# Designed miniproteins, single chains, continued (3): the designs that were tried, part 110

Each design is a single chain, and the fold is of that chain. pLDDT is the mean over its residues in the fold that is shown.

## One batch from the design tools (miniprotein)

Design m11810
Fold by ESMFold2-Fast:
Structure m11810 (fold): chain A 62 residues (1-62)
Amino acid sequence: SAALKQLLHGIALILRGIGLVFDGEYLLRHGETEEQRARGEALIAEGERLIKEGRDILRQVG
């Protein structure tokens, strides 16, 4: 069903977003350069965006 597909899509976005946040936090913790730290911040921001998008989809499904 369309509702099930949206549910699975929302969950997939949240999981992908969590992975990006973890990768970004790793770069901030271990990054030796300003470029590495900036990349870490960008990954966290992208991950948080995907988590929000996934949550918004799940709210629409119910």
Scores: mean pLDDT 90

Design m11811
Fold by ESMFold2-Fast:
Structure m11811 (fold): chain A 60 residues (1-60)
Amino acid sequence: GPAAREGARAAAGAKTGEEGAAAMRQAWDLDPSNRDGLLAGAATGSAAASAASGYEEWRG
């Protein structure tokens, strides 16, 4: 849903993994459907995929 996309965009826009991780955690905690939206978006290369990629780049 829209909340999942907003959370993913915030995470993807963060320069630090700490900020990105916090945004994703908050989005998932507020609405369980946020995780489904994030996963579905990854397949299309949307903001959700960017958020996941950014988190892994920070971790790596």
Scores: mean pLDDT 53

Design m11812
Fold by ESMFold2-Fast:
Structure m11812 (fold): chain A 76 residues (1-76)
Amino acid sequence: EITEVKVTIEAPGAEDGRAILEVTVEGSTVTATLRDAEGKELGSTTVDAGKEHEDGTGATGAEVKDGVAEVTLRLP
C-alpha cells in the first residue's frame, strides 16, 4: 500500500520557486531536506510516517512560496 505523508518545511530567506526535496526513510521515520537547484540546503524536517517502510532514499520536486514548501510524499 502507498502511504501519503504531507511534509511542510520552513525555508526562511529562500526565494520563491522550484526546489528539490531529498527524502530518507528509516523505518517509520522520514527525513526530508529541501535544496535549491545548486544543492544548497534551504531547510529540513523529520516526520513520522505512522508505520514502517523500506529504508531508502529519493528525491522529488518541490515549490517554495513565502519561505514555505509543502510536499506530499508517496511511500510504498
Scores: mean pLDDT 78

Design m11813
Fold by ESMFold2-Fast:
Structure m11813 (fold): chain A 81 residues (1-81)
Amino acid sequence: VSPLEKPAKSLDEIIEHMFAALDRDGDGRISLDDIRAFLLSQGFSEEQAEKLARGLLAGLDRDNDGFVSLEELRKWWKGEV
């Protein structure tokens, strides 16, 4: 758990770093399970990880293919947060 403010890195760098950690195969695509597994590895509970992963997928999966690309993640993050 990190209750402190965001890191000093640029938003793009944070997104790319997170995506690189999630994308084990380097294929540029992240599934719901990959996001959930990452959140669990960061110490989130199963309930928190599921809610966050579903929320991210629902908000980012504009192609409705069940995956999140690096570009979709960057667009979402840059637009509102």
Scores: mean pLDDT 64

Design m11814
Fold by ESMFold2-Fast:
Structure m11814 (fold): chain A 68 residues (1-68)
Amino acid sequence: SSRAAVLQQARDLVLAGKAAGKSAEGVKKAADLLLDAGLIDPETAEAIKGMSADQVLQLLDGRLARLA
């Protein structure tokens, strides 16, 4: 589904940021992608930007599992 594809892209952005030592930048890119895709509201995007990369990965993995 298009929702699963966007969630996977967000997950890839978080992982890429973590691998590059830029976890906060990866999380911001993931939150902005999810907001632009209409999957979250602006308040949720702001909350995600305050999370660690590992917390965001857990959230995304949970959402992806529910779409399986």
Scores: mean pLDDT 86

Design m11815
Fold by ESMFold2-Fast:
Structure m11815 (fold): chain A 90 residues (1-90)
Amino acid sequence: SAAEDQAALAKASQMTDEESGSLPEEERRKLGRAAGRATLAIADGRLDDPAVQAVRKAPNGEKLLEQLKISAEIGRKIREIGDEIQKELG
């Protein structure tokens, strides 16, 4: 769900590289997908997207929205790591 994706993305923005590296493969993949969707919506200026609206309505909505921009960078990194793991595992 959009709310679940945004919660995961916000959590990822507070994680260290080591914490992200120690996540199970399924969790890394999930975070990567959520980050990608949020990044595309924000990059496209689709601020009325349901996922972005959910973030805005959160208690720390503006701070969370700023963290999503940071999470875009972290999410790309997680996605790249996820892709590398996929290649290694076959």
Scores: mean pLDDT 65

Design m11816
Fold by ESMFold2-Fast:
Structure m11816 (fold): chain A 83 residues (1-83)
Amino acid sequence: MVLRVTVDLGPEAVIRVGDDVLVNGEKVGTIKDAKVVGDKTVLDVELFPGKSLKVGDVLEFVSKIVNLKEPVKATVLSVEPAK
């Protein structure tokens, strides 16, 4: 299942397609698409079976870029089915 998630990340945040999405240290999905819309970022997240996301969840993005010491974090502002 793919969810369209709006998060409180500005254009300065480094996230990319293929990054893992975690909530409370648990991997819940992978970024399939990411775009900045105004002062927010809209993500298409492909959820793993049995996983879910809700408004208020704090997402952690784990990059394959070895130079990123700390994961990028953002709060979920809205969730809708991506179709």
Scores: mean pLDDT 75

Design m11817
Fold by ESMFold2-Fast:
Structure m11817 (fold): chain A 82 residues (1-82)
Amino acid sequence: MSEEARERVRELMYKAGEALGNGDIETAIEHLREAARVVREEGSGKDAEEAAEYLEKAVEALEKGDLVTAAEYVGAALGLIG
């Protein structure tokens, strides 16, 4: 994906992290969903597909209130995106 798309994904992940730090789970889910969408629409190849899947799994974990599992999936996605 483009450098602009990567910067947008990183900004969305940063905003999701801030929302989680403030206890705003709904806002964190919104930002992670948008990040997954950008990665799926603008990314290509195995790493982009895996990163989007991890972000989607992080959203599912947050919907269940599992913050530890969500943080693990976000970290995995960030490692794949760079």
Scores: mean pLDDT 82

Design m11818
Fold by ESMFold2-Fast:
Structure m11818 (fold): chain A 85 residues (1-85)
Amino acid sequence: MEKVRKALEALLKARNADGTVDIETAAEIFAKYLGVSKEEALEILKKLDINGDGTVTLFQAAVAIARLAGVDPMEALRELAKLLK
């Protein structure tokens, strides 16, 4: 959970004014904190970017972190909720 928490904190700092995160930035954060390749992170993030605009919501990014880190998505979302308070 420490790696997940650190990745979520980095995502919050990198968020756009509308609350989204650029896929490229999110992939770099995932590679740094989760020990996955940027290519692997980009693959999962692109699947969540249904609009093709190159951004994902914080919630979509948290789900991607959970998948890459092998943790329950609900646990990652709970950690995100704590950081938003």
Scores: mean pLDDT 79

Design m11819
Fold by ESMFold2-Fast:
Structure m11819 (fold): chain A 68 residues (1-68)
Amino acid sequence: MTKEEILEYLKKFADEHLPTLSRRELVFLVTKKVEELGKKYNIPESDRDAILQEVVQYIQQQLKEQES
């Protein structure tokens, strides 16, 4: 998987779990998935951090629209 493929996978994962999981649970799982996929596909730490930040921002935006 490329950096872009991981980012898209995690955004889709977030969308699928938004109705079921709290923000805290979803962010925790996404963080674990970034670590897991980053290690598996040898993604540099800087790219893993960028992916995590972008997915967390995406989750915050989506949850704000659903909760507010």
Scores: mean pLDDT 78

Design m11820
Fold by ESMFold2-Fast:
Structure m11820 (fold): chain A 122 residues (1-122)
Amino acid sequence: MREEMKEKLERLEELLDKILQLERDSVHNGKSLEEIFEEAEKYKEEGEELLPLLQELRRAGREELSPLRQQLAQLAYDLTTSLNEGTASDDELLAKQDQIIDLQEQINEVIRRTGEEYVEKL
């Protein structure tokens, strides 16, 4: 059981890192939207398999995750507003996208630490 859960946690960590890299690639390295969607589809089935573990870890880490997720939602709203208004520069839009990516990386780190503690309690 503990070894199986460790393996699932490692797979979840790898999946979250791959998704984060895909988000970086969409912003910075010139991958087409089509290439991003194709890459995302590869992770869908594994994401569905790992979803119950992710939900459990989000519940366990709620106290630390809630403020980060709230900041992420606010930044996403601000980015959408800036895009709709058309008044923000490309540099300002990139800076907001980088802040979103940084927050997602922080969220992933909390999930990883929470998962390590979760496995230790099994």
Scores: mean pLDDT 79

Design m11821
Fold by ESMFold2-Fast:
Structure m11821 (fold): chain A 76 residues (1-76)
Amino acid sequence: KPLKVRVRSDSELDLNALEIVAAVTNAILKSKNYDPSIKPGAEVKRAAERLGAEVEILEGSEDTVGPLDMEFELVP
């Protein structure tokens, strides 16, 4: 099931962008392998917010559960 997420940061792009990407990737991986009832979109949003970034869901929903075909993009 498709889930496409955009992550935005207002700070120094290179360093914060890499940290956001890592957090998003870790949240997705944990959701898929840890508990399929966890909502991957919500986990991605929580992880990015810890880095001071905003998350916009372009396709799908943060309330969707189970395995998802995840795509993400990073913008300034």
Scores: mean pLDDT 60

Design m11822
Fold by ESMFold2-Fast:
Structure m11822 (fold): chain A 83 residues (1-83)
Amino acid sequence: MKVHVVMLDGSVLSLLATENTPVEHLFQAVLMGKRLNPEDYVLEYRGQPIEIAPGMTLAQALASLGVDISSLGDEITLTLKKA
């Protein structure tokens, strides 16, 4: 699956992930690309903050928002927001 993250400057960072990818690893990859502090930012799906917990997969994080990752096809768009 391809994960597109809309950054604060309007640029889009695209990453490859699976439903089993730790969401913490996706968040870290997004922040490291722009040298951002993780305490200052959150990831959102359609305006809903995604919980970033150790060991939580992308599928589990989306399921906590009531979203089935298998319904989203091959691409998903997330947004990076200031916390």
Scores: mean pLDDT 79

Design m11823
Fold by ESMFold2-Fast:
Structure m11823 (fold): chain A 81 residues (1-81)
Amino acid sequence: DESKKEKAKQLREESKKHRELGDRYDEKGEELLKEAEELKKKGGSKEDVEKLRREAIRYGAEAGLHYMLASAYEIGAKAIE
C-alpha cells in the first residue's frame, strides 16, 4: 500500500527532525553547564552559578521532550507499515 508507505516516510521525517532538535537543545544545556563551572572557578556568586545550572536543566528537559516525540513518531511509522 503506497499510501501507508508514504505516511510512514513522513512520520520518520518528523522523527528525524525531533531528534535533531533534541540534540541541539542537549548541546546548549552542556554549554551552559560548562559556563557554570567556569564561573564557579572564577569566583562567581552561588546565585549566578545556580541560575546557569537551572537554565541547563530547562534545555535538558526540552531535549527530553523532543526525544520522546521522535520515539513516538518512529513507533507510529512502524505501526502503519
Scores: mean pLDDT 88

Design m11824
Fold by ESMFold2-Fast:
Structure m11824 (fold): chain A 76 residues (1-76)
Amino acid sequence: MYVPSGNPAFVELSDDLTVTTRDGEANGETVTTEGWSDPERGESHWSMETSSGTRLRGTVRKRDGRFSQSGEVETP
């Protein structure tokens, strides 16, 4: 299982890149999450949106049993 840095309570990935997401709260804000797997590309995608309108997005890839992540932050 891989947990993206900074938000371990909200997004988790299994070894096959299956995404599990969970809505919740962080720093007094409501957090809404979504995610999906793209097996044809060997990637999984996730996004989070806070009640203040901050959006976080990430793409996870698996190489040699290791996970790598790229992410973006968008503020209103």
Scores: mean pLDDT 67

Design m11825
Fold by ESMFold2-Fast:
Structure m11825 (fold): chain A 69 residues (1-69)
Amino acid sequence: SKEEELREAARKKVEELDREFARQHILTGKPISREEFLERARKEVLELAKQYGLSPETAERILEEILKE
């Protein structure tokens, strides 16, 4: 299903963002901002949902489920 495809894509995107923020922390010495991470993750997952033709509500639910893992 498109929802399952979004979940897989979103999980990979969150993993990519985790690595990106960790790398920036190492390079800059700045603490990782949970707020900035969540804002970026939400934006990216909403964009993915749009590409899959799914609602913002579905995107937010899937992101919430991934972040609880």
Scores: mean pLDDT 84

Design m11826
Fold by ESMFold2-Fast:
Structure m11826 (fold): chain A 74 residues (1-74)
Amino acid sequence: MDKALEMARAAAEHGREALVRGDLDTYEGHEKAVRSIAKENPEVREEILKILDEEHSRGVKDFLDSLLRSLLSS
């Protein structure tokens, strides 16, 4: 159980890093990996999907916040 959560977290973090770089193909690959782990571990599926959603939201928020800061500093 815990190992599945750790694997999902690692994959989600790699996906977030790819998203920040604009590498959408790599991001999609990591997203699919996380979803596969969730399918194979139904007892922690919701927890795994929450990790994926949180990492995605964090990456988008950090990107947008950085962009807004750059615009306001101009």
Scores: mean pLDDT 77

Design m11827
Fold by ESMFold2-Fast:
Structure m11827 (fold): chain A 77 residues (1-77)
Amino acid sequence: MEGKVSVTFLNSNNEVLEEGTYTISELKKKLKYPVLVQIEGTSETYEINNAEELEKVIEKAGAARLIIKSKNEESPL
């Protein structure tokens, strides 16, 4: 059973596209890799190139919100 994660998706201009709560499986399917992921309340940004790297960052975040933007595109979705 996968836990739920809270996420804010940003465009290339740092504007909010979508906010929601997703299972790990839903989030993996929703993203266009590569993405940049910041854990809310931290200054660290992780470059995520695949679903396995995303899972590791989600585990590290615990209950914290993830802030996600695309590395190379206008939208991570």
Scores: mean pLDDT 80

Design m11828
Fold by ESMFold2-Fast:
Formats: sequence, structure tokens, C-alpha cells
Structure m11828 (fold): chain A 67 residues (1-67)
Amino acid sequence: ATEAQKQALKAQAEEVGKKVGALLGELYGSDDVTITVDVVGDTLVIKVKVGDFERTTNISLSDALAA
């Protein structure tokens, strides 16, 4: 993927993350919902934090774009 494609994908993922975070905040009745998205090399890193619960998921950009 080009640098421009990586930046565009990160921006889209951040926008989706904000919307999902707002929905989860409503569902949980809390504003302690945080979703962060980063691009590290060829990997999209998504972190979801709800209160004291945290999960990190890694998605390969090359694998996703090749499919």
C-alpha cells in the first residue's frame, strides 16, 4: 500500500472508531469508552478500552488489501 493509502485508511478507521465509541458509550451508560486506531508498518492496530477493560486487535493491511 502507498503512504497516502495508509493515511487515508487510518483516517477512515479513526472516524469509524469515534462513531462506534459513542454508540458503546450509550450502550454502557458511560463516557469511559475509548477506541484508538494506529497504523504501524503494515499493521492496523485497534485498541478498545471500556472502563478497566482493554483489548488490542492487529489487522494486516497487506492481507486485507490483497483479498
Scores: mean pLDDT 70

Design m11829
Fold by ESMFold2-Fast:
Structure m11829 (fold): chain A 83 residues (1-83)
Amino acid sequence: DALRHGLLQLAAAAEALGRREAAERLRALAERERFTEEDLEEALRALREVAEELGVPEEEREAMLEGLRKAGEEAIRRQKEEE
């Protein structure tokens, strides 16, 4: 699962930056059976904060945010169809 892998990679980056609480929440999201729109908003916020702290260029940050948004929206759509 691309979303799960991305969330775990983001959690590792957050932990490396000392953002332990954010890293723990991201790991919890990656292990959840259900991913909500609120969870996606939290993941996008965490990605933006981590990328800004790492000095990722704006264009690359926007691409990363779009990738995570699409993966999250697709996961939410599939979950709704499986219910």
Scores: mean pLDDT 78

Design m11830
Fold by ESMFold2-Fast:
Structure m11830 (fold): chain A 61 residues (1-61)
Amino acid sequence: MSLAERIAKAALEAGLITEEQYKELVEIAREKGDAAAVQKLVEVVKDEDKDRLMELIERVS
């Protein structure tokens, strides 16, 4: 499992993204790499939730 897949799963479980967005991010990570998936994840998460997302990234990494 890639780093981006782990982060995306944590974001899904925290309610920051939908299950459909999680599947899209996993595909991006596998096809284009972790950096592309993480960039997309940051864009889809609401501005108010970005601090929480950064904490999840730190914990999973």
Scores: mean pLDDT 82

Design m11831
Fold by ESMFold2-Fast:
Structure m11831 (fold): chain A 67 residues (1-67)
Amino acid sequence: DPLDAVSDHPLVRELLRALLGEKPTSPAVQKAIELLESGKITLPQVFAIAEAHDDEEEFIAALEKLK
């Protein structure tokens, strides 16, 4: 997987694929893209949270705290 050179975290890898035009499959990544497109959060914030959290629910909760 070419994204292994960037991150081994599943949420970070799916987020990167979504940013490259791939349709996201997880609700967590869909929520992250929605917040990014609305301007409520920034790309560095999303990546930092995705790398810090192993659980999708915790990831979503952390994103909600930043908006």
Scores: mean pLDDT 72

Design m11832
Fold by ESMFold2-Fast:
Structure m11832 (fold): chain A 105 residues (1-105)
Amino acid sequence: SVREEVEKLAEELRKVPEIILHVVAGLELAAADFALRLFEEHPDNETFERELFEEAVRLAAIYLVTKDERYREKALELLETLIEKSKDPEIVEKARELKEYLLEH
């Protein structure tokens, strides 16, 4: 389950010193913007599609640990883009599941 994957990653992130986590999380926002651009420019590229989904999972996990809305908002933006533009029904289903989970938390 995508929910279990995100929760497991969040547990690992809770072990990271808070100051280091916030620095890395800030860099992850920049990586997310880059991944989103690559996917939007090349929507038929399966590697960019997978990488964009993995980025959304990382941002979701960072949000669960930090409770900083910036990470939730960016994760939701990536997930909405995947739901709208992905041609892979499995990725669309996983993106919808993770979006629902983030809206509940």
Scores: mean pLDDT 88

Design m11833
Fold by ESMFold2-Fast:
Structure m11833 (fold): chain A 101 residues (1-101)
Amino acid sequence: MEEAIEEAVESLLTLAKQGKLDLEKAARVLERTAERVRELESVDSGTAVKLAYETALEEGLSEYAASAIGNVAGLIAEASRSAQETAEGLERVAERLREAA
């Protein structure tokens, strides 16, 4: 899990440095995605990608930024054994982004 969180944070920080991602919006998207994931009995990588992508678009991010956030959510889901662990991982990525903003 720690490696997945570090990879996720590095990916999103790189996009923010390129002016392609708002870190505060990204953190909010990940927090909202975590809430949605907790309502599921189980979550796979593909479902996590889709939920995060849709949530990012709802928050007004570009398709490019939404895709990047989706990929991050998928990475966290693959490193997780449950919907709860996935949600906790997403929340930890969001916390790291808020610290960097």
Scores: mean pLDDT 86

Design m11834
Fold by ESMFold2-Fast:
Structure m11834 (fold): chain A 88 residues (1-88)
Amino acid sequence: DTEEAILNAFKKINELLDEKGYITREEAIAVIEEELKDVDPNIRKTILYAVEKIFDKYGELTKEQFFSKLKEELKYAPNIVKIIEKAE
């Protein structure tokens, strides 16, 4: 289930952010690639591109920065944003 896979990916990212206070690009990408491996490649690529873009622009990210900036990059994919908001 695509919604469940996305929800699980961002719940894991949120858990890492709560535990460590930050997340690296490598950690975020690894979680997304593993959790979304069976998801539609276009959806997976859209999420990965947005994640790469926020790390390229902002570098190291806190929890507030990660979710805020990611939702801004995904503003044209409102269904994905709604799932991410459920993980917060």
Scores: mean pLDDT 83

Design m11835
Fold by ESMFold2-Fast:
Structure m11835 (fold): chain A 67 residues (1-67)
Amino acid sequence: MEEELRIIAATMIVARHDPSRAMEVYATLKRRGASEKNITDALVAAGVSEEEARKLAEQIMKTVEGI
């Protein structure tokens, strides 16, 4: 799970240039039941700062919950 989340976080950073890819990542996160903490930890592992990772994880979770 942790390794998969790191790959997802890295893909999401790249997917800023491709919105269709970002939606695929969000759907995968919902399907896997990822928590805000799991997403935050994965973003930090991918090189995002803790403050930015926490903010992004909150926004991602709101989007995922809305799907």
Scores: mean pLDDT 68

Design m11836
Fold by ESMFold2-Fast:
Structure m11836 (fold): chain A 110 residues (1-110)
Amino acid sequence: SKSLELVERLYELVEKGLAEAAKLIDEGKLEEAKEVFRRMVEEALRLLREIERLEPSLAPLVEELRKVFEDALARVEAAKTGEEMLKVLKEFHLKVTELVEELKEKLKEL
């Protein structure tokens, strides 16, 4: 389904964005890493709006994901070191993975 394709695209976007941000942090490029994360969040929020538009029954899970992305972005913007940002990215990745798997399971039931 188109909704499943969007959920898979969302997860691919997160995986690629986190890998790029982590590489930039390893290179000492904290501001560039934050910019990569910000752009990833903006695109992810766009995909989440489209998923909710196609499958309104998923609105509660989409809202949980939206909050996870927005909270992580605020914490990333506030991070003063690469170490602080990496900690946020690790917690964010775990939470997004769990919610994306729940979205996929709900889509299989529709």
Scores: mean pLDDT 90

Design m11837
Fold by ESMFold2-Fast:
Structure m11837 (fold): chain A 109 residues (1-109)
Amino acid sequence: SAVDEAKTVIYDLKDVMKRLQEIKKKLKELYNDPSVPEEEKEKLQKVIETIEYLIKEMENVIRDLENAIRNGDVEEIQKKIDEGKSLIMVGRGFILDAEKLIKEVEKKL
């Protein structure tokens, strides 16, 4: 059912958000490391800001999906499933890119 698919999307969004929060903590640790060059810190800050934006967008989609499920709004459920799936794909790709950046910065320490 659309509701079951929406619940799966909410679960996947929450999983991606948890991973983004873990990556953000690691990025902030590197940003606060005095041995990291200022050029790398600028890159780290931009990545942190992108993560914060993605988390906010994911929280909005979860809220909207939970509201649509409560209201039985099948059209809104389908729309928010599509938005959520897109955010999951973007978030998963961004996690891989952020993990690569962390590894590259750590090699320079």
Scores: mean pLDDT 91

Design m11838
Fold by ESMFold2-Fast:
Structure m11838 (fold): chain A 83 residues (1-83)
Amino acid sequence: SADERVLELEVQASLHTAAGAIALKAGDLEAAIAHYEEAIAAAREAVALAEANELSAVGRENAEALRAMLPLLEAEVARLRAE
């Protein structure tokens, strides 16, 4: 279902965000950017699913959390690419 896919995408976004932060602490800018871009892709897919489907209340909350994360992740990628 769309709700199950949004949950999977939330997990993917969280894991990639954590992996990106770990790579950044290790000084691996390329790996950090790659992980944050995977998190952005997962968040964008979740937002698109929320716009195309009627989600449960939990599904909507998960999609809105990912929607809120998007500008922060995009700003971080832009910052890292400027280095």
Scores: mean pLDDT 88

Design m11839
Fold by ESMFold2-Fast:
Structure m11839 (fold): chain A 85 residues (1-85)
Amino acid sequence: SFEELEKDINELIEWMKSQPDPAKSLAVVLKSAFDFYKLLALGNPKYIVENLLKPLLERLEADPQYADLTDFIEKLKEIVEKYSK
């Protein structure tokens, strides 16, 4: 459900806040982006996955400066897989 996605995203954000930069700084960006896209999603988790989470994941995997964010990338992949229906 959308409520489960929101819970999973908020848990990811709280974990990111406990990490060193750049994960800690990215927590603020992810929170702001999620709050914005939540308004457009109209309760559809797939909208968030396709328009926010997958593009973010592609950017993180393509950029060598984020290579040390393995745990963040893995957690994000798990959320993408769970809500890709």
Scores: mean pLDDT 84

Design m11840
Fold by ESMFold2-Fast:
Structure m11840 (fold): chain A 89 residues (1-89)
Amino acid sequence: HELRTVSALVKKEGDKPKVTISMLVAPEDQVLGFVIAGGEEIEAEVKLTRLPSGVVELEMFFSEEKNKELIKALEEEPVVAVAVSRPRP
């Protein structure tokens, strides 16, 4: 698989910090349900939306527990790697 590096921004939602990752991917890209932050794999829920242009919007969401792990990793470096692979023929 290919690791794509994405800057992650921590936003406050209500009284709790929350991270959501958004990026554009190709229709043939296969996204794995985790990110790598601080050398650790953190599980994420993946949402894919096909845009009228044919590009796919990727959104990744984290549970409260996984969001806390991700925030700790981002305190050292505000960057995560998203695991993307292309299907083999």
Scores: mean pLDDT 71

Design m11841
Fold by ESMFold2-Fast:
Structure m11841 (fold): chain A 83 residues (1-83)
Amino acid sequence: VEEEVRENFPEKVFEKLEEIAKELGLKFEKLVETEIDGKKLLTVIAVTKEGKRIPLGSYEESEEEETVLVMLEGNHEALLEQL
């Protein structure tokens, strides 16, 4: 799963996802592929120590922007409070 995330996300986005997962003790479980308005979205699902599945971040293949990193930072704080 980590290899799939690394292959499908921009390197900076993957590095941020890996950093957040490591800090929170999360493991990447799977990638979920969805299509919205003809655009392909990849969402990383991570699992907590308790086995709870959470969406860690999404990437849209039609655009490469730091917007994903901003979403991940917001999710980081919310996830930290749930632990």
Scores: mean pLDDT 60

Design m11842
Fold by ESMFold2-Fast:
Structure m11842 (fold): chain A 117 residues (1-117)
Amino acid sequence: SMEEIEEELEKAKEALERLYEAIKETATPEEIKELIALLRKILEAFKNGDIKALNEYLDRLQALLKKLGIPEEIQVNPAKLLEIRLAFDEALIVGLETGDIEEAKRYLEETAERLLS
């Protein structure tokens, strides 16, 4: 339902902010570039239907976040809808590239709305 989608989107925005803040506090500029590259590879593997590459890049992302000392609870994308999950990864890239979490949250909302329409 629309209400369930809105609830997932709000949870995703909260999780995005927590993950972004944790990365920004702990990661070097070089590690941020590596995170962005991994997120882009995840999105590309998904677009190409390359499940093997997708799983490899997700494992690398989890390993990097663990190396940064980010708790597993903060690492989890809570979205169950694929459209919101993809919008989350794209929004995280926007936040990390711009340094603006409010821009990233707006991107998440607008992209999820577009994908769900």
Scores: mean pLDDT 82

Design m11843
Fold by ESMFold2-Fast:
Parts: C-alpha cells; structure tokens; sequence
Structure m11843 (fold): chain A 93 residues (1-93)
C-alpha cells in the first residue's frame, strides 16, 4: 500500500521552542526515512531519522526547534525499500 503521513501536530513548549510530530503508515513492513524541515524567516532547521513500520504500527517522529509564528514545518517520509514518498505540511499560527 501507499506510504502515508498523518497531519503534522504542532505544540509550543514552555521554553519557546516548537514540537512538531507526524506518523508514517503503510500496510507493508518497511524502513522509513523521515526528513523534517522547519523554516522560520531566514532560519532553516533540518532533522532526519529512520523508523520501522512493523505489523501495521505507524512510527511517530517528533522534533523540537525554535520557530516564530508564520514558520512552515514540512515532514517528508521516504520508504527506503519501496521508494514511495509522502509529505505533510503545517504552518505555525
């Protein structure tokens, strides 16, 4: 089945940082490469990690970074074996 991403969840932390999270899901077991871009004005933060989809369980990936209102958060999930991709985006309000 096609690799999919959940909607991006954004949470402002007490320290002023933002936590951004999304889950990747597929019906086939596979390794997923997550890439997260947080763009705030001229600042750009990039995160990456690999997670496994096993027995239909959707891995969740969370990152924390400084970001101002109006910043964009983009998650990319790429299936290492499948070559399928999924993207989800949210904007800080």
Amino acid sequence: ATLTLSPVELRRLPDGNVEASASASATEDQTVQFTVLIESGDERHVFGAQREIVDGKAPRFSVTAPAEPGATVRFLAAGVESGQTAEAEAQLT
Scores: mean pLDDT 82

Design m11844
Fold by ESMFold2-Fast:
Structure m11844 (fold): chain A 70 residues (1-70)
Amino acid sequence: MSSTTARIISSLSDDQRISYSTRIGSTQSQDRINSIIDQLSNYLSPQQVDQIRTAMNNGRSGTVTPPDPS
């Protein structure tokens, strides 16, 4: 399951990956998020994994990402 999720995320565009990861973060436990991040490191660069981890963390914590590009 985690491997399939990571593969799906890796096939998405940057914007879609961030949106999807935020939704995963809001619905999944921290343990599941950690598993997905570990799997993602097999498919994506460290920079992309960090962006996805941040998006999942924002979803999980209920933090709203700024509307303006930073």
Scores: mean pLDDT 72

